# Designed miniproteins, single chains, continued (3), part 43

Each design is a single chain, and the fold is of that chain. pLDDT is the mean over its residues in the fold that is shown.

## One batch from the design tools (miniprotein)

Design m9466
Fold by ESMFold2-Fast:
Structure m9466 (fold): chain A 97 residues (1-97)
Amino acid sequence: KEEALKELEEEKKEFEELAEKAVGELMSRDFDAGYALALELNALTKEADEAFKTKGPEEARKLYERAGELAAEASSDKEEVREATKRLVEAMEKVAK
C-alpha cells in the first residue's frame, strides 16, 4: 500500500511536468490556445484528484486519461506524454488493488 502510493505520487509528478511542458510549447506558438489548454488540464486534474479521494481510482483514471490525450496533442513528443499517462493509470490501479 505505501509503496503503491509513493509510485503514484512519482508518476503523477512526471505527468504534471510533461503536461506543463506541453502547455508551454503550445503557448509559444499560440498563447490563447495554450492558456485554454492550461485551464482545461488544471480543471481535469483537480477533478481527478477529488474523484480519487471521494469516488476512487476508476473515476480519477478516466479524468487523467482525458488530460493525457489533451497534453499529448499539444506536445512535440506525443509518445512520451502517452507513456507517462499509461504509467500514471497503472499506478492508480495498483493503489486500487
Scores: mean pLDDT 82

Design m9467
Fold by ESMFold2-Fast:
Structure m9467 (fold): chain A 56 residues (1-56)
Amino acid sequence: SMEKEYEEYIEKLIKARKMSPEQQDKLRSTVKNSLEILKEGREKLERKRRAEELAG
């Protein structure tokens, strides 16, 4: 899933940047909020695509 790939990227970024636990928590929280927004956008797009399928 996209979420897992993003999580692995964040883990690598944390190690490369030597981020503190507080910085890590803030980064993870920010990403979680961003993923929630993207998920809502995906559901809206899926509804539009279903309407297009019914038109075909």
Scores: mean pLDDT 76

Design m9468
Fold by ESMFold2-Fast:
Formats: C-alpha cells, sequence, structure tokens
Structure m9468 (fold): chain A 74 residues (1-74)
C-alpha cells in the first residue's frame, strides 16, 4: 500500500537523520544538548510511524531536518 511505502520512506529518513546527528556530534559540529533536542523530535517521529500517524511523522522528520540544517549552516 502507499501508506506502507510512505512509512518505509519515513523510517529510512529517521534512521538517516539519527546517523547524521551522531556524526555531527562526533565531529564537534553540534553540542550534546542540540543533539538531544533533535533526537527527541526523531523519537516522536518514530512513535508517529509506529502508530500509523504518517502526516505527523513527516512533519516531525521535516522539523528535525530543518533544525540540523540550521545548526550546520555557515
Amino acid sequence: SSDQQRAQQLQQRVDDLRAQVDAALAAGKITPEEADSIMRVLDNAQKAIDQGNLDTAQTLVENAQRALDSLLSP
């Protein structure tokens, strides 16, 4: 189903963003507090995926991406 495909795509985005946050933290590009803040949003996105709330999950993933991009901007 389209919802199953969307859930799989959102799951991949959550996993990729977690890896990007971990890499940015390890490189000293973000603080532990900034990493924790973004990871909390990603935890809520994961919960939304698990509950089938895909519109909520997409919004949370987009918010996490925007937050990370803002912190990594020159």
Scores: mean pLDDT 90

Design m9469
Fold by ESMFold2-Fast:
Structure m9469 (fold): chain A 89 residues (1-89)
Amino acid sequence: MERERRGNQALGRVVEEAVAFLLDPSKLPELEKTAAEAKEEVPEIAEEVDAILESAKHLAESLTEELRKEIDEGVKLIAEAVKKVVERL
């Protein structure tokens, strides 16, 4: 259980930084640092860490054009809907 607990904690940190990076691309250096530290701390999870890192980078790359515009438009529509609801309250 010791290695499993340590591995789960390390993977959790990498996933947390991957999510932060997907929401803020300037967080890439922090994600790469956390991934490197996790692999050094628990070499047994290196493949999982690399898979998370590469998946996050690939997903972010896919989000940089059309999907970021779509997300921006969606956020704007939600903000306008909230404003209209607040005006009625």
Scores: mean pLDDT 72

Design m9470
Fold by ESMFold2-Fast:
Parts: sequence; structure tokens; C-alpha cells
Structure m9470 (fold): chain A 100 residues (1-100)
Amino acid sequence: MKKEEELKKKAEEIIEKLEALGEIAAADAEDNSKEYSYKAAEGAKKALEEEGLKEVGKKVAEAIKEGAEAIEEDKEKGRELILERFREIGEELAKKLIEE
């Protein structure tokens, strides 16, 4: 069997890190221009692709871009969208780590 306790701890750490990154991304999107948020999204996508996480990078970039667009209409809704999407990405990564 895999080291299940170690994998569970790593899964929890992944979720916590994605939640923290989501809070940073949401704050940046609220405080900065849509153009800035789009550049940040592309940067995050590229960085994750270089780490072999291309699919995760795409999801992160889309979450930031969609959140930035939503913030132009409703700041709270856009913030919640970014936070929810980052948490979902973290949960998907954690699930994949435990299941495999």
C-alpha cells in the first residue's frame, strides 16, 4: 500500500495552498486592472506548465480571468468565483493524488 498517511497530509497541504493562492488572486483581481489580472493568469499558466501541470495551469488561468471579468460587474461575486474555483482545483488535485 502507498504511505496513505503521508499522501493524506500532502493532499491537505495542496488544498490549503490552493485556497491561499485563491485568496491572493482574488485580492489582486479586486485591487488591480483586468489587464493586470490577465497577465497574472498567463504567468501562472506558464509557470504551472513548466512544472508539468499544464491542465492545472489552464484551470487556474481561466479562474483568474473569469473572476476578473465578474469583478467588473460585482466584486463580491467575482471574488467568490475565484475562491471557489481555486478550492475546486485543489480538491481535484488532492483526489487524484489519493486515488492514484
Scores: mean pLDDT 79

Design m9471
Fold by ESMFold2-Fast:
Structure m9471 (fold): chain A 76 residues (1-76)
Amino acid sequence: STLQHRVLRVVAPDEETLRRAVEAATRAVEEAGGQSVTLRLDPTTALVSILSEDPERAVKAATEAVREAGATAEVL
């Protein structure tokens, strides 16, 4: 099986919400069997790079986790 790469842009109303959203997204990706790396762009914005053999499942799980944390997620 082949690892595939997706990038999720996460935007939050404040730094604490971004921290929670990124932590939740990372956990959700891991639970879906993937790996992630986070790049913080500014206090309220981050990119979450996702590597998974099932990228659609990992992205969906991460997006839902981000939303539950009070942030927004966009797939790039």
Scores: mean pLDDT 89

Design m9472
Fold by ESMFold2-Fast:
Structure m9472 (fold): chain A 80 residues (1-80)
Amino acid sequence: MSQKQQWLAVLERLLEEARRVADSQPGLAKEIVLGSARLLETAFNVPEEKVEEIRELVEQGKIREAIDKLEKLVEQVKQS
């Protein structure tokens, strides 16, 4: 498995976990979302503006909306 495929598998698991804990453990969900956004920026060359949109949602406490945008970015990377 390539490094890119390994990171995609990690991102998919992180997304599932973030969704699971978003309401019960919002602090953990926030950390997962921020870490995933950093990985998308650094490993997959996702434009900083798209990653910043996710960070802004997290800062506003909109964790579910941040997870939804993160999921869309992961799907775009998977299709590349």
Scores: mean pLDDT 82

Design m9473
Fold by ESMFold2-Fast:
Structure m9473 (fold): chain A 81 residues (1-81)
Amino acid sequence: MSLEELLEAERPRALELAREALRRLEALAADPAVSREEIHRALLAAIAAALLAGAAGDNEFALELLRAADELAARAEAALA
Protein backbone atom coordinates (compact mmCIF):
# COMPACT_ATOMS: atom_id res chain seq x y z
CA MET A 1 0.00 0.00 0.00
CA SER A 2 1.38 3.41 -1.01
CA LEU A 3 1.02 6.53 1.14
CA GLU A 4 -1.42 7.94 -1.43
CA GLU A 5 -3.58 4.79 -1.25
CA LEU A 6 -3.49 4.94 2.56
CA LEU A 7 -4.53 8.61 2.59
CA GLU A 8 -7.41 7.86 0.20
CA ALA A 9 -8.59 4.86 2.26
CA GLU A 10 -8.16 6.59 5.64
CA ARG A 11 -9.46 10.06 4.64
CA PRO A 12 -12.96 9.49 6.14
CA ARG A 13 -11.39 8.13 9.35
CA ALA A 14 -9.02 11.11 9.60
CA LEU A 15 -11.97 13.52 9.27
CA GLU A 16 -13.97 11.59 11.92
CA LEU A 17 -11.03 11.81 14.34
CA ALA A 18 -10.83 15.55 13.62
CA ARG A 19 -14.58 15.97 14.32
CA GLU A 20 -14.22 14.07 17.61
CA ALA A 21 -11.36 16.39 18.62
CA LEU A 22 -13.48 19.48 17.83
CA ARG A 23 -16.42 18.12 19.87
CA ARG A 24 -14.08 17.48 22.81
CA LEU A 25 -12.63 21.01 22.59
CA GLU A 26 -16.14 22.54 22.52
CA ALA A 27 -17.21 20.43 25.51
CA LEU A 28 -14.10 21.38 27.52
CA ALA A 29 -14.47 25.08 26.63
CA ALA A 30 -18.03 24.95 28.07
CA ASP A 31 -16.92 23.21 31.31
CA PRO A 32 -15.92 25.62 34.13
CA ALA A 33 -14.42 22.70 36.12
CA VAL A 34 -11.98 21.57 33.40
CA SER A 35 -8.47 20.73 34.64
CA ARG A 36 -5.15 22.01 33.24
CA GLU A 37 -4.19 18.45 32.25
CA GLU A 38 -7.44 17.95 30.31
CA ILE A 39 -6.87 21.28 28.51
CA HIS A 40 -3.29 20.34 27.53
CA ARG A 41 -4.38 16.89 26.33
CA ALA A 42 -7.21 18.42 24.28
CA LEU A 43 -4.88 21.05 22.76
CA LEU A 44 -2.44 18.36 21.60
CA ALA A 45 -5.31 16.28 20.17
CA ALA A 46 -6.69 19.36 18.37
CA ILE A 47 -3.31 20.15 16.76
CA ALA A 48 -3.00 16.52 15.59
CA ALA A 49 -6.61 16.62 14.32
CA ALA A 50 -5.99 19.89 12.45
CA LEU A 51 -3.03 18.26 10.68
CA LEU A 52 -5.22 15.25 9.80
CA ALA A 53 -8.03 17.49 8.49
CA GLY A 54 -5.54 19.48 6.40
CA ALA A 55 -4.00 16.27 5.04
CA ALA A 56 -7.53 15.09 4.15
CA GLY A 57 -8.04 18.33 2.16
CA ASP A 58 -10.45 20.05 4.57
CA ASN A 59 -8.51 23.27 5.19
CA GLU A 60 -11.61 25.13 6.47
CA PHE A 61 -12.16 22.49 9.15
CA ALA A 62 -8.44 22.53 10.02
CA LEU A 63 -8.66 26.31 10.62
CA GLU A 64 -11.84 25.83 12.70
CA LEU A 65 -9.99 23.32 14.91
CA LEU A 66 -7.01 25.67 15.33
CA ARG A 67 -9.36 28.52 16.26
CA ALA A 68 -11.13 26.35 18.86
CA ALA A 69 -7.71 25.32 20.23
CA ASP A 70 -6.66 28.99 20.45
CA GLU A 71 -9.83 29.84 22.44
CA LEU A 72 -9.21 26.91 24.80
CA ALA A 73 -5.53 27.93 25.18
CA ALA A 74 -6.63 31.45 26.25
CA ARG A 75 -8.90 29.83 28.85
CA ALA A 76 -6.00 27.62 30.03
CA GLU A 77 -3.82 30.73 30.52
CA ALA A 78 -6.56 32.23 32.73
CA ALA A 79 -6.71 28.98 34.73
CA LEU A 80 -2.91 29.09 35.24
CA ALA A 81 -3.22 32.43 37.04
Scores: mean pLDDT 72

Design m9474
Fold by ESMFold2-Fast:
Structure m9474 (fold): chain A 62 residues (1-62)
Amino acid sequence: MPRLSISLRVDPSFSPEEQARLLRAATEAARRIGEEMARETGEDVHFGVTITSPAEAAAHVA
């Protein structure tokens, strides 16, 4: 089972509401890409997407 994760950074100019919309859009796009890859390879592909704001990056350095 191939596993992929994608992390996106957003500009500090984005509001929390805009970041929530971006997270939903990115998650849906990643799901679509995973489905396409699974179709081509015949394997189950999982994508995880995280949008990191500057505040969250400062709180967690992991």
Scores: mean pLDDT 64

Design m9475
Fold by ESMFold2-Fast:
Structure m9475 (fold): chain A 64 residues (1-64)
Amino acid sequence: SEAEREARKARIRAYYAKQGKTVTDEQVDVLLDTAEELRRIGEEINRELAEKLGVDVEYLDKLG
C-alpha cells in the first residue's frame, strides 16, 4: 500500500540521518524499487530451485 511505502521511505531516511547523510526522495525511491525488484528475483530463483530439487519453497527460505 501507499502508507507502507511511505513508512519504508521514512525508515530509509532515518537510517541515513543517523549517519549524518541526507538522501533525496528520488534516491529513496530508487533504493525501494531496487530492493523490491531484488526480492522478486530472489522469489523467482527460489521457486525454480524448489522445482528442480523437488523440495518445498519453505525449505529454501530456511536455508537463507
Scores: mean pLDDT 76

Design m9476
Fold by ESMFold2-Fast:
Structure m9476 (fold): chain A 55 residues (1-55)
Amino acid sequence: EPLPDFSGWSLAEQVAALRELVARLREAGFDDREAWEHVRHASEALNDQMRREDA
């Protein structure tokens, strides 16, 4: 299951999606460390998107 595509999303939508993802991972029994690994990959996509829109 791939991470969501952030290329068409606003910053607020991306932040909301990341927060929901972390909550879901914690509910599934993942530790903060594992949840952070998933968020880290999503954050890299978010940073790239911000550079394109807010450069």
Scores: mean pLDDT 66

Design m9477
Fold by ESMFold2-Fast:
Structure m9477 (fold): chain A 84 residues (1-84)
Amino acid sequence: MASEMEILKAIGKKIAEWAKSKGYDDLAELAEQAVNAKTVEEAKELLKKIQQKIREELSEEEQKEVQKKMNETAEEVLKKSLEE
């Protein structure tokens, strides 16, 4: 089974890749910290900060793009973890 930590790290990795591709280096750095988090609580706190930064600094269109990428990544990780 995919752990909550695996899902959170996968989401963080996708946000980091997206942010780097758009030149949002600060956002990419926060996302990389979430990927390297050692506890679920630390990863969740970092993702909350990432979500706040996205809402404050990104356009409405970019916010929707990131949210879609996060949802798709979470669904893919869950689906692959359940394949027998």
Scores: mean pLDDT 78

Design m9478
Fold by ESMFold2-Fast:
Structure m9478 (fold): chain A 82 residues (1-82)
Amino acid sequence: SALAERLERLRARQARAAREGLTPEELKEHVEEMAEMYLETLVPMKEKATGRPASEEEKERLRKEIEELREKTLKALEEAEK
């Protein structure tokens, strides 16, 4: 599946980081990909945990939290490059 392929790429990237390190560009791409995966998985996980569908308000809140975390992380990476 697409998700399984993305997980394999992330694992390969982590293994490479342990050996060689990531470039700033690769690290930013990693953060973006992680944010996309969280947006895809957190709603289904919450629905499984609660046994009920997530409301639109809950989906919007989770999206906002993930987007804010992404922005904060990318800003910190940009500041570290300077």
Scores: mean pLDDT 72

Design m9479
Fold by ESMFold2-Fast:
Structure m9479 (fold): chain A 92 residues (1-92)
Amino acid sequence: SLREKLEELAKQALEEIKKLFPDISDEEIEKIENFLREVIDLILNGLAQGKSSQELFDQIQTLIDKQDLSPELKAYLLSFARTMLELAEKAR
């Protein structure tokens, strides 16, 4: 399913984040994992409502901006959001 594919991508992103940010705590990783789960739900619900990828991207960007994370980690998450939306668009 699309959910399973997005969840697998999120797991891969968390492993990449651990490599790129080696000082990141397990607690912070769990917070990011919870955030990515919320983003997946937002994407799936938005697609069901007929929202465009641009509308979903703007919503995700707003959510990322509200996180207490480094600029580099926020940039990574924003780039990853585009990857998730590209996968979701191909599944339409």
Scores: mean pLDDT 86

Design m9480
Fold by ESMFold2-Fast:
Structure m9480 (fold): chain A 75 residues (1-75)
Amino acid sequence: SEAATAEARAALDSVKRAVAYIKSLSAEEAAKYAKLFYEHGSKSLQEGIERYADNEEAVALLEEGLALVKALYEE
């Protein structure tokens, strides 16, 4: 549905903003926030993928968000 896609897009936009913010911090603070964001953000995004499993576009947007969260943590 349009609502599911809109929520997924908003979630991805929030992830992109959070990633940009964390990358602007000192190395020590960036590492701490990247870990917290991975722990809490990945759970929320996975729950969203489960909730909108019938909407391929919403799932793709949330999976992109998950990939960004994981990449930030693995840096």
Scores: mean pLDDT 85

Design m9481
Fold by ESMFold2-Fast:
Structure m9481 (fold): chain A 86 residues (1-86)
Amino acid sequence: SDAVLRAQAEATYEAARAALAAARDRAGKMSPELAQRLQDLEDEVAARMAAARKGSPALLATTAAESRREVEDAIAAVEAELERQA
């Protein structure tokens, strides 16, 4: 169902956005530059999702899944940098 694919994609995106916000809050306490990197990614992912919503449900699902992986990788990289600075 197209509606199910869109709903799953939006749920994936909302989870990624929440994870970015939490990571940005943690990073901002130690490094404004790392927090800004996560904010820039949030803005980029939001723009990609807005564009994908105008396309097929399959495109939206793919965009959400790719964005989730990019977000998870970016959070891991930022957290590793914070550990090196501590």
Scores: mean pLDDT 88

Design m9482
Fold by ESMFold2-Fast:
Structure m9482 (fold): chain A 82 residues (1-82)
Amino acid sequence: SEGEEYVKKAKEAAKLAEEFYKEGKELIAKGDIIKGTGLILRAVGEAVEAVLLGQKAIQLGYTEEAQEAIDRAEKAVGSSLR
């Protein structure tokens, strides 16, 4: 269903947010500030996508799975504000 597709895409975006954020932080720690910062910005973009897709899935009745994806994305990029 359309809602299942939104859940899947939200989970994929949340995973990419986690992966890009982790890699970006590791590159910054190694002194690659430009590449690392680029990955942090990509992580933020993926997290926004996960939230938007998750909200669409919630509107279609897939609340629990979509909320999990949203929470993962917010947790991944929330650390970038510290």
Scores: mean pLDDT 86

Design m9483
Fold by ESMFold2-Fast:
Structure m9483 (fold): chain A 78 residues (1-78)
Amino acid sequence: MEELLKKAQEEIAKAQELLKERYESLPEEKQEEVLELVREIDEAMERLLNAKDKEEAEKALEELKEKVKKLIELLEKE
């Protein structure tokens, strides 16, 4: 479980760096979409942190990965 959590935190850190660099230059419409995805990522992270075992953590991690992927793609796709 701990290794899965660490990998998720590293992916979130990468997304945070992209947010710091790109967010201010995004159109307002895209900024709103980014904020919504950030909220969903926060919710998925809460599920990951509350996972009791590796199987629950893997399910939460997959959901987290999908949301982080969408966020990164939104930041790059404009």
Scores: mean pLDDT 75

Design m9484
Fold by ESMFold2-Fast:
Structure m9484 (fold): chain A 87 residues (1-87)
Amino acid sequence: MDSVRDTYRRIIREQQRRLDLDPNDSISWTVLGYSYHQLGRYDDSISYYQRSLDLDPNNTISWQNLSDSYLQLGRNDLANYYQNLAS
């Protein structure tokens, strides 16, 4: 039984409920992005990190994690672009 996968699914449900009440919580969007990345759902991860960065463009962790998700998809062009924004 994959307890790590179950943990991230629980975190996703908790963050989604929070965002249903406050869609402007940039940290909750970042946590969703990270959780989807850990589940191997990189396209979903990218969408949630983009939403976080629309709300808080100074979140360097989200820029770095967005780069990492693009690397997992083989999009080295975008990964390098977002890595530069993380610095």
Scores: mean pLDDT 83

Design m9485
Fold by ESMFold2-Fast:
Structure m9485 (fold): chain A 85 residues (1-85)
Amino acid sequence: SLEERKKRAVEELVALAEELGLDTARFRERLEAARSEEEFTQAVGDILAEILAKRLGVSLADARGALRGRGKPEVIERAEALERE
């Protein structure tokens, strides 16, 4: 169910955000605010972009582009290298 997916996403993304020193409360609120599968998918994507931006030291726009396989090739390559580790 959507509620079960929200709980799992909160647990997984909160753990990752804590490791990176990010605001876990803000991420939890964003995920819990999602009312549909589409809103939930968008919230997860936005949070993953923020996590990637922090890990790579790039702008949120560059990180969001890299997650979609678009934008600067160097940022996409660095994102793919992190996913492989």
Scores: mean pLDDT 76

Design m9486
Fold by ESMFold2-Fast:
Structure m9486 (fold): chain A 90 residues (1-90)
Amino acid sequence: MEKSLNSLLEQMGPSASPELQTFGDTLRLVYDWIKSLPSLESERTDEILTMLDALEEGFEALAPYINRDDANEMLDSIRESVERGRKRLG
């Protein structure tokens, strides 16, 4: 995940379009939320799932500009982390 995140953020750096930069900022926020999953309340887990769906849609829209393998690995890591959090809370 960290390697894939860093690769994606490099692609969405200062020379990227404003849309890609905004997406990069969103990825950082999601990553920070994932790191807090063991201590998350149930409502935050649901919010992360909603954001994950939005990120998947965003990756599809940005597909010509990003590495899809890195994007898919990150999405899978987020889904796995959320599933682990959900199993602990429910």
Scores: mean pLDDT 62

Design m9487
Fold by ESMFold2-Fast:
Formats: sequence, C-alpha cells, structure tokens
Structure m9487 (fold): chain A 133 residues (1-133)
Amino acid sequence: MKKVLILVAVNKGLLNGKTVDPEEVAKRIAKRLEEFGKKLGAEVTVKILFLDATDLPEEVEKLLKENEADILVVVLLGGSHSVSISDLEKEIKEIAEKYGIKAVIVSGAVSNEEELERTIKEAEEKLKKALEE
C-alpha cells in the first residue's frame, strides 16, 4: 500500500475570491483528494498550512522528515508577488527527490467553483499517474 502525504498550502494574503473562504476551499480540496487517494488504495495523510510562500520549501522538508510518504502532493493556493510558483515547484521537487519521494505539485488561484474543480481534477490526475508508476 502506497503512503501519500497531501499538503494544501494556502498563502494567507493572496486568495482574491470575495465569495470564497480560503479555509473552506482548502478543506474541500483536502477532503476530495483524501477520498480519491483512499479509493485508489493509498494510505493518505493530509496537512493544511497557512503560510508565506517563502517558508513553503522548509515546511515541506520538515513534513517529509516527520511523515512516512512514497508520494507527496502539494496544492498551492494563491501565489506570492515575491516568489515565482515555478521556482517553488522546482525547490519542492528537489527536496522530495533528496528523500526518494515522488512529488506532485498543483498551483492555482481559486476564485470560483470552476477553478476549484479544475484544481482538484488536476491534482487527482497527477496523483493517479504517480500511484501507477
């Protein structure tokens, strides 16, 4: 049985949806991905963190040291004006590789239901592919 660690990382200042609660969005993503991973026969651990994007690589490394995982899924909600999402994705993948862990990263600005559903579906597709390899 594969162990999957799901991290929903929320940038506390940068979700632009006037009608969308960032905490509720993070919980919905976490629940959907936990249910999806369990349906595929994985053992799933979920973490939701509200943090500055610059702290994300350090928190990822800490979580990988403290939790057994074969696959890491990171969902980045909201960007940072000070940090490139592509640079964060690269750093997270390099950290996961050092620990022998497959990393799946999905990033999105979730301002409405359609964007939330797209973000969830992208994460589900990437997780399924990682579990098949």
Scores: mean pLDDT 79

Design m9488
Fold by ESMFold2-Fast:
Structure m9488 (fold): chain A 65 residues (1-65)
Amino acid sequence: SMKEELLKQIEEEQAEAVRAYLAGDYRGAADELLELSKLHEQLGDYEGAKRARETAERFYALAGE
């Protein structure tokens, strides 16, 4: 189903964001979190989308943006 596919994509993007963060790639982590926000919006999870955007903003700040 679309929901199952979206949940799998969310899990994969979360894993990529974590890997980027642990590698010190804060810009890459922020970019992955923006994609996560879009997936949460498609799922109708507006709270999850908001949290992902806010975390992306913090990571962009860590990247010097």
Scores: mean pLDDT 87

Design m9489
Fold by ESMFold2-Fast:
Structure m9489 (fold): chain A 88 residues (1-88)
Amino acid sequence: SHEEEARKRLEEALALADKISERKTPGMRAVMEESERLFAEIYLAMQRAEELLKDPELREEFEREGKELGVNPFMVAFRRALEELEER
């Protein structure tokens, strides 16, 4: 179901956010510190990250950054999505 898929992706995103936070990524650290709105922003950012990954050019960019950071490209796209939400 959509709810089970969203929950699984949320759990994966949180696990990867912890890994990125240990690498001192400012955006991820800020998200982890804002626990009250964290879940709402995570759900929106996860959905946007999936949309970004459907763009072949952005996917290549995220795969490159993910390789350098030691995280999957979804987490790089997730960070970009969080940045977009902050600009609104």
Scores: mean pLDDT 71

Design m9490
Fold by ESMFold2-Fast:
Structure m9490 (fold): chain A 98 residues (1-98)
Amino acid sequence: MEEEFERRLATLKALNKAFESIGEKLPLYVSPEVKELRKKIQEKLGDLSAEEAYEKIKNDPEIQELINKMKEAYDKEVSGLTEEEQIELLRKEFEEKR
């Protein structure tokens, strides 16, 4: 379970790095609304590397629109949370899902 969580964390950090490549900095923990938007983006990106994800994001206006909506929602939900606090919340959620 711990190793699986760490793998998921690494994937989320890689996705955030891809988003940063387009000028967006995203938190690790998100509200249910933002989580749904992130899920849609992840599904569109699939198993792409950060480089490939960046190229797809750059060329897909639908993905860019989803990122913009997600960014706006972040400010209300995670403002004031540190990365460490976000990781703790993610871990709690992961444990509940099983």
Scores: mean pLDDT 67

Design m9491
Fold by ESMFold2-Fast:
Structure m9491 (fold): chain A 100 residues (1-100)
Amino acid sequence: ESRLVLEAVMEISVHLIGAAVAARFGDAEAAAEYFERAARVAEEAARRLTDPEAARLFRQIARHAREGARAARAGDWEAFRRYARRLGELLARLDELALA
């Protein structure tokens, strides 16, 4: 289970870095696509996990990533940055769970 969590967290992190780079250059569509890729990884992890708390955190990541993608397409970079920060917080909580 820890390996699945770690792999999903790493893959989501790569997509969030891509989204941050796209956002820095004002590329709304690329930023949204990266957040949607992060959401799909989180949704798949939530389906495969037996730990209900880890699954719940991945479902929250998927929701916030999809809302962030919508914000990017709307040109709402303030909302996009809030969702990005929230995603970072949720990923940190997953790392703490994997270490426990």
Scores: mean pLDDT 88

Design m9492
Fold by ESMFold2-Fast:
Structure m9492 (fold): chain A 99 residues (1-99)
Amino acid sequence: MVKVSIELPEEAKAGSSVKVKGSASGLPEGIYVLTIKIKNLETGEEKQIGIKVFESGDSSLESEIKNLKKDKEYKIIESVIDAKSGEKIGSNSKILKVK
């Protein structure tokens, strides 16, 4: 079973910078794309904040989130895609609250 993990604080202060770390493990032999996206839950707008191409095994990607608005919630979405098929083989998400 593919494991996809996100390290993210539960809350951030408006105008601060937030680090997010996405990790993937348990992948069979192949080439994969790890992506991190941020979704504004009020507007539905999504932006890609990180992308990494990697071969089988374990991989991680760090990205920085800026320009967070006060009193908003954002969904951080991590996806692992098989580069050959384009199929999403794993995903995880966390909510980031801005105060």
Scores: mean pLDDT 83

Design m9493
Fold by ESMFold2-Fast:
Structure m9493 (fold): chain A 85 residues (1-85)
Amino acid sequence: SSDEVRHLIDQLEQQYEELKKLADEAIRNKDTLRIRQLIGELQDLLVDFITLASLARQLGDDEGAARAEELAEEISKLIDELKKV
């Protein structure tokens, strides 16, 4: 169960890295429609990381929870930056 939560955190972190690259491209291209779509995708990912952080805590995986919480904070900051474009 905790191993499954860790695996999901790792997979979603890889998805976040890809979304960051797409966000950089959308900002560079001034693609406001794509930025709006990426905000939606990042908001969904943020909810997933918050959920996984809670589940990791419940399972006694404080390190996994802290990593998921850190990623959630980074995603929240990126969403705020994208909203200002």
Scores: mean pLDDT 89

Design m9494
Fold by ESMFold2-Fast:
Structure m9494 (fold): chain A 91 residues (1-91)
Amino acid sequence: DEVAQLEKQKELALRTVDLLIEKGGSEEVEALWNQLSEEDRVTLHNIVTTTVQENKAELEKLPEEEQKALLRERITAQIEAYYDARIAEAR
């Protein structure tokens, strides 16, 4: 079932990004990252890098915990939008 597969990929992507922001570069994050498809890895990399770049000036003014909260909110929203659009198309 294509929809069920996409829902699992969405959950994996969201978990990967949450742990990346929480723990940074770790073996645990790398293990989750390696479970993603090549397309999903490219998409997540682009979402993370563009979100950081677009919000750089705002992030530099914030304490570390507020930077993490902002990144979680904005990256999570973009990942959800990406997978929700694909899930809707597959339905």
Scores: mean pLDDT 82

Design m9495
Fold by ESMFold2-Fast:
Structure m9495 (fold): chain A 62 residues (1-62)
Amino acid sequence: GAMAENRAKRDAIIDEMLEKGLITPEAAEQLRIAFDDFGWTPEEAERIKKVIEIAKASPIPA
């Protein structure tokens, strides 16, 4: 169903973040739990990935 498809897509996004070194395995596990608990969409997971990428590429010191 759609929920299982959303979970698979979210997991794929988290796996990509791990492969890119954007997050630790511990952070990935926490994100999987949080996304499942809140019922987040793959688009929301992708937005979080983008936020983390921006934070790592150009951190604002303030």
Scores: mean pLDDT 76

Design m9496
Fold by ESMFold2-Fast:
Structure m9496 (fold): chain A 87 residues (1-87)
Amino acid sequence: SEKEKLLEKMKKYKEILEEWLKKNPNASPEIKERIKEAEKIVEEALNNPELSLEELQKKFDEFEDKVVYVMTRDDEFLKIFVEESKK
């Protein structure tokens, strides 16, 4: 379903964020906070199977805002997400 595809995409992006943080422990506090906010959004979506597609899309938009914040401030992070989006 559309909803399942969106959840899978969010989960995959969360895993990329977690792996990047693990490899970049000296990232700025602002970047770390934004990544933690993104992780929380994904966890909230995964823990609420009753969410409508519209509600899930809204959470995905909020998630993307956090990811874009990191992409605009870290060139290596930007490269990783650009490569994933081309698959």
Scores: mean pLDDT 81

Design m9497
Fold by ESMFold2-Fast:
Structure m9497 (fold): chain A 77 residues (1-77)
Amino acid sequence: SAAAREAALAEAKRLAGEIVDLEVQYLLTGDPAVRERLGAARRRYAELRASLADDPAAQAELDEYERALVAQALARL
């Protein structure tokens, strides 16, 4: 459904942001607990991306969102 697609896309975007924040946190701290949380977040994100594999518009939107997040994170470093 459109509602399920919208919810999955919103959750994927939230996880993408969480992953970037955890990557920056791990870069700054080297904390093994942060590395474990990062691994779990990446797995959840990959599963959501896989659930949208037959939706090229959703894939393109997530690709653009990831690119913007990485650019923003690099600007903060």
Scores: mean pLDDT 88

Design m9498
Fold by ESMFold2-Fast:
Structure m9498 (fold): chain A 84 residues (1-84)
Amino acid sequence: TEAALRAQLAAAEAQLAATPASDLKTRYQLKLQISRLAAQLGDDDLSDQYETQAFDLRISLLDQSDEIDAGIAQLVRAVLNAVS
């Protein structure tokens, strides 16, 4: 129900507020969850806001990820340099 979705959204926002700024992975997952819940509630502005924030965190996580993610980041940088 819509009331259940609003309760889940409020719980996810409370979890995000309690999550340390350094815990980028948990913050990323929570922001994606909030974006999805907001979209299900028809709050497109809130959904877009959190999706953008999650995307920005994804870029930060690529800089801190394993060798495979680092390789992808290098390829992305090479493509951007080639088209710039």
Scores: mean pLDDT 77

Design m9499
Fold by ESMFold2-Fast:
Structure m9499 (fold): chain A 114 residues (1-114)
Amino acid sequence: IDLAKLGERIAERLSELPYVEVTVVSPTRIVVLVRPPGHPSQLFELEIEQEGDTVIVRIYVNGVLVARLTLGEEPRVEWASEGAKRAIESDPVLKENLERLISIVTDVLLEEAA
């Protein structure tokens, strides 16, 4: 997988969402600022890493690691901790936006792996 191309494709797909600003900091680091109406702004950071044939995407919310996506033979999503899961689940708007982000990243990873 070309990580630079992967990062560009993720940024393009995310930039199509309403209330989203995407900044590509590097080919492997993307910052996503979401401004939901009537809700505090949400800052997501994506770090992309490749280990052999496996791609790992780490997702941070307001500077805290919350989830890891791993693409080997199939995509796998793991919470960073029970505390991270609980914090996300306590905010329905944050949870919905994180789930959308994960869905888009997973789709792009599957498209680029094919």
Scores: mean pLDDT 81

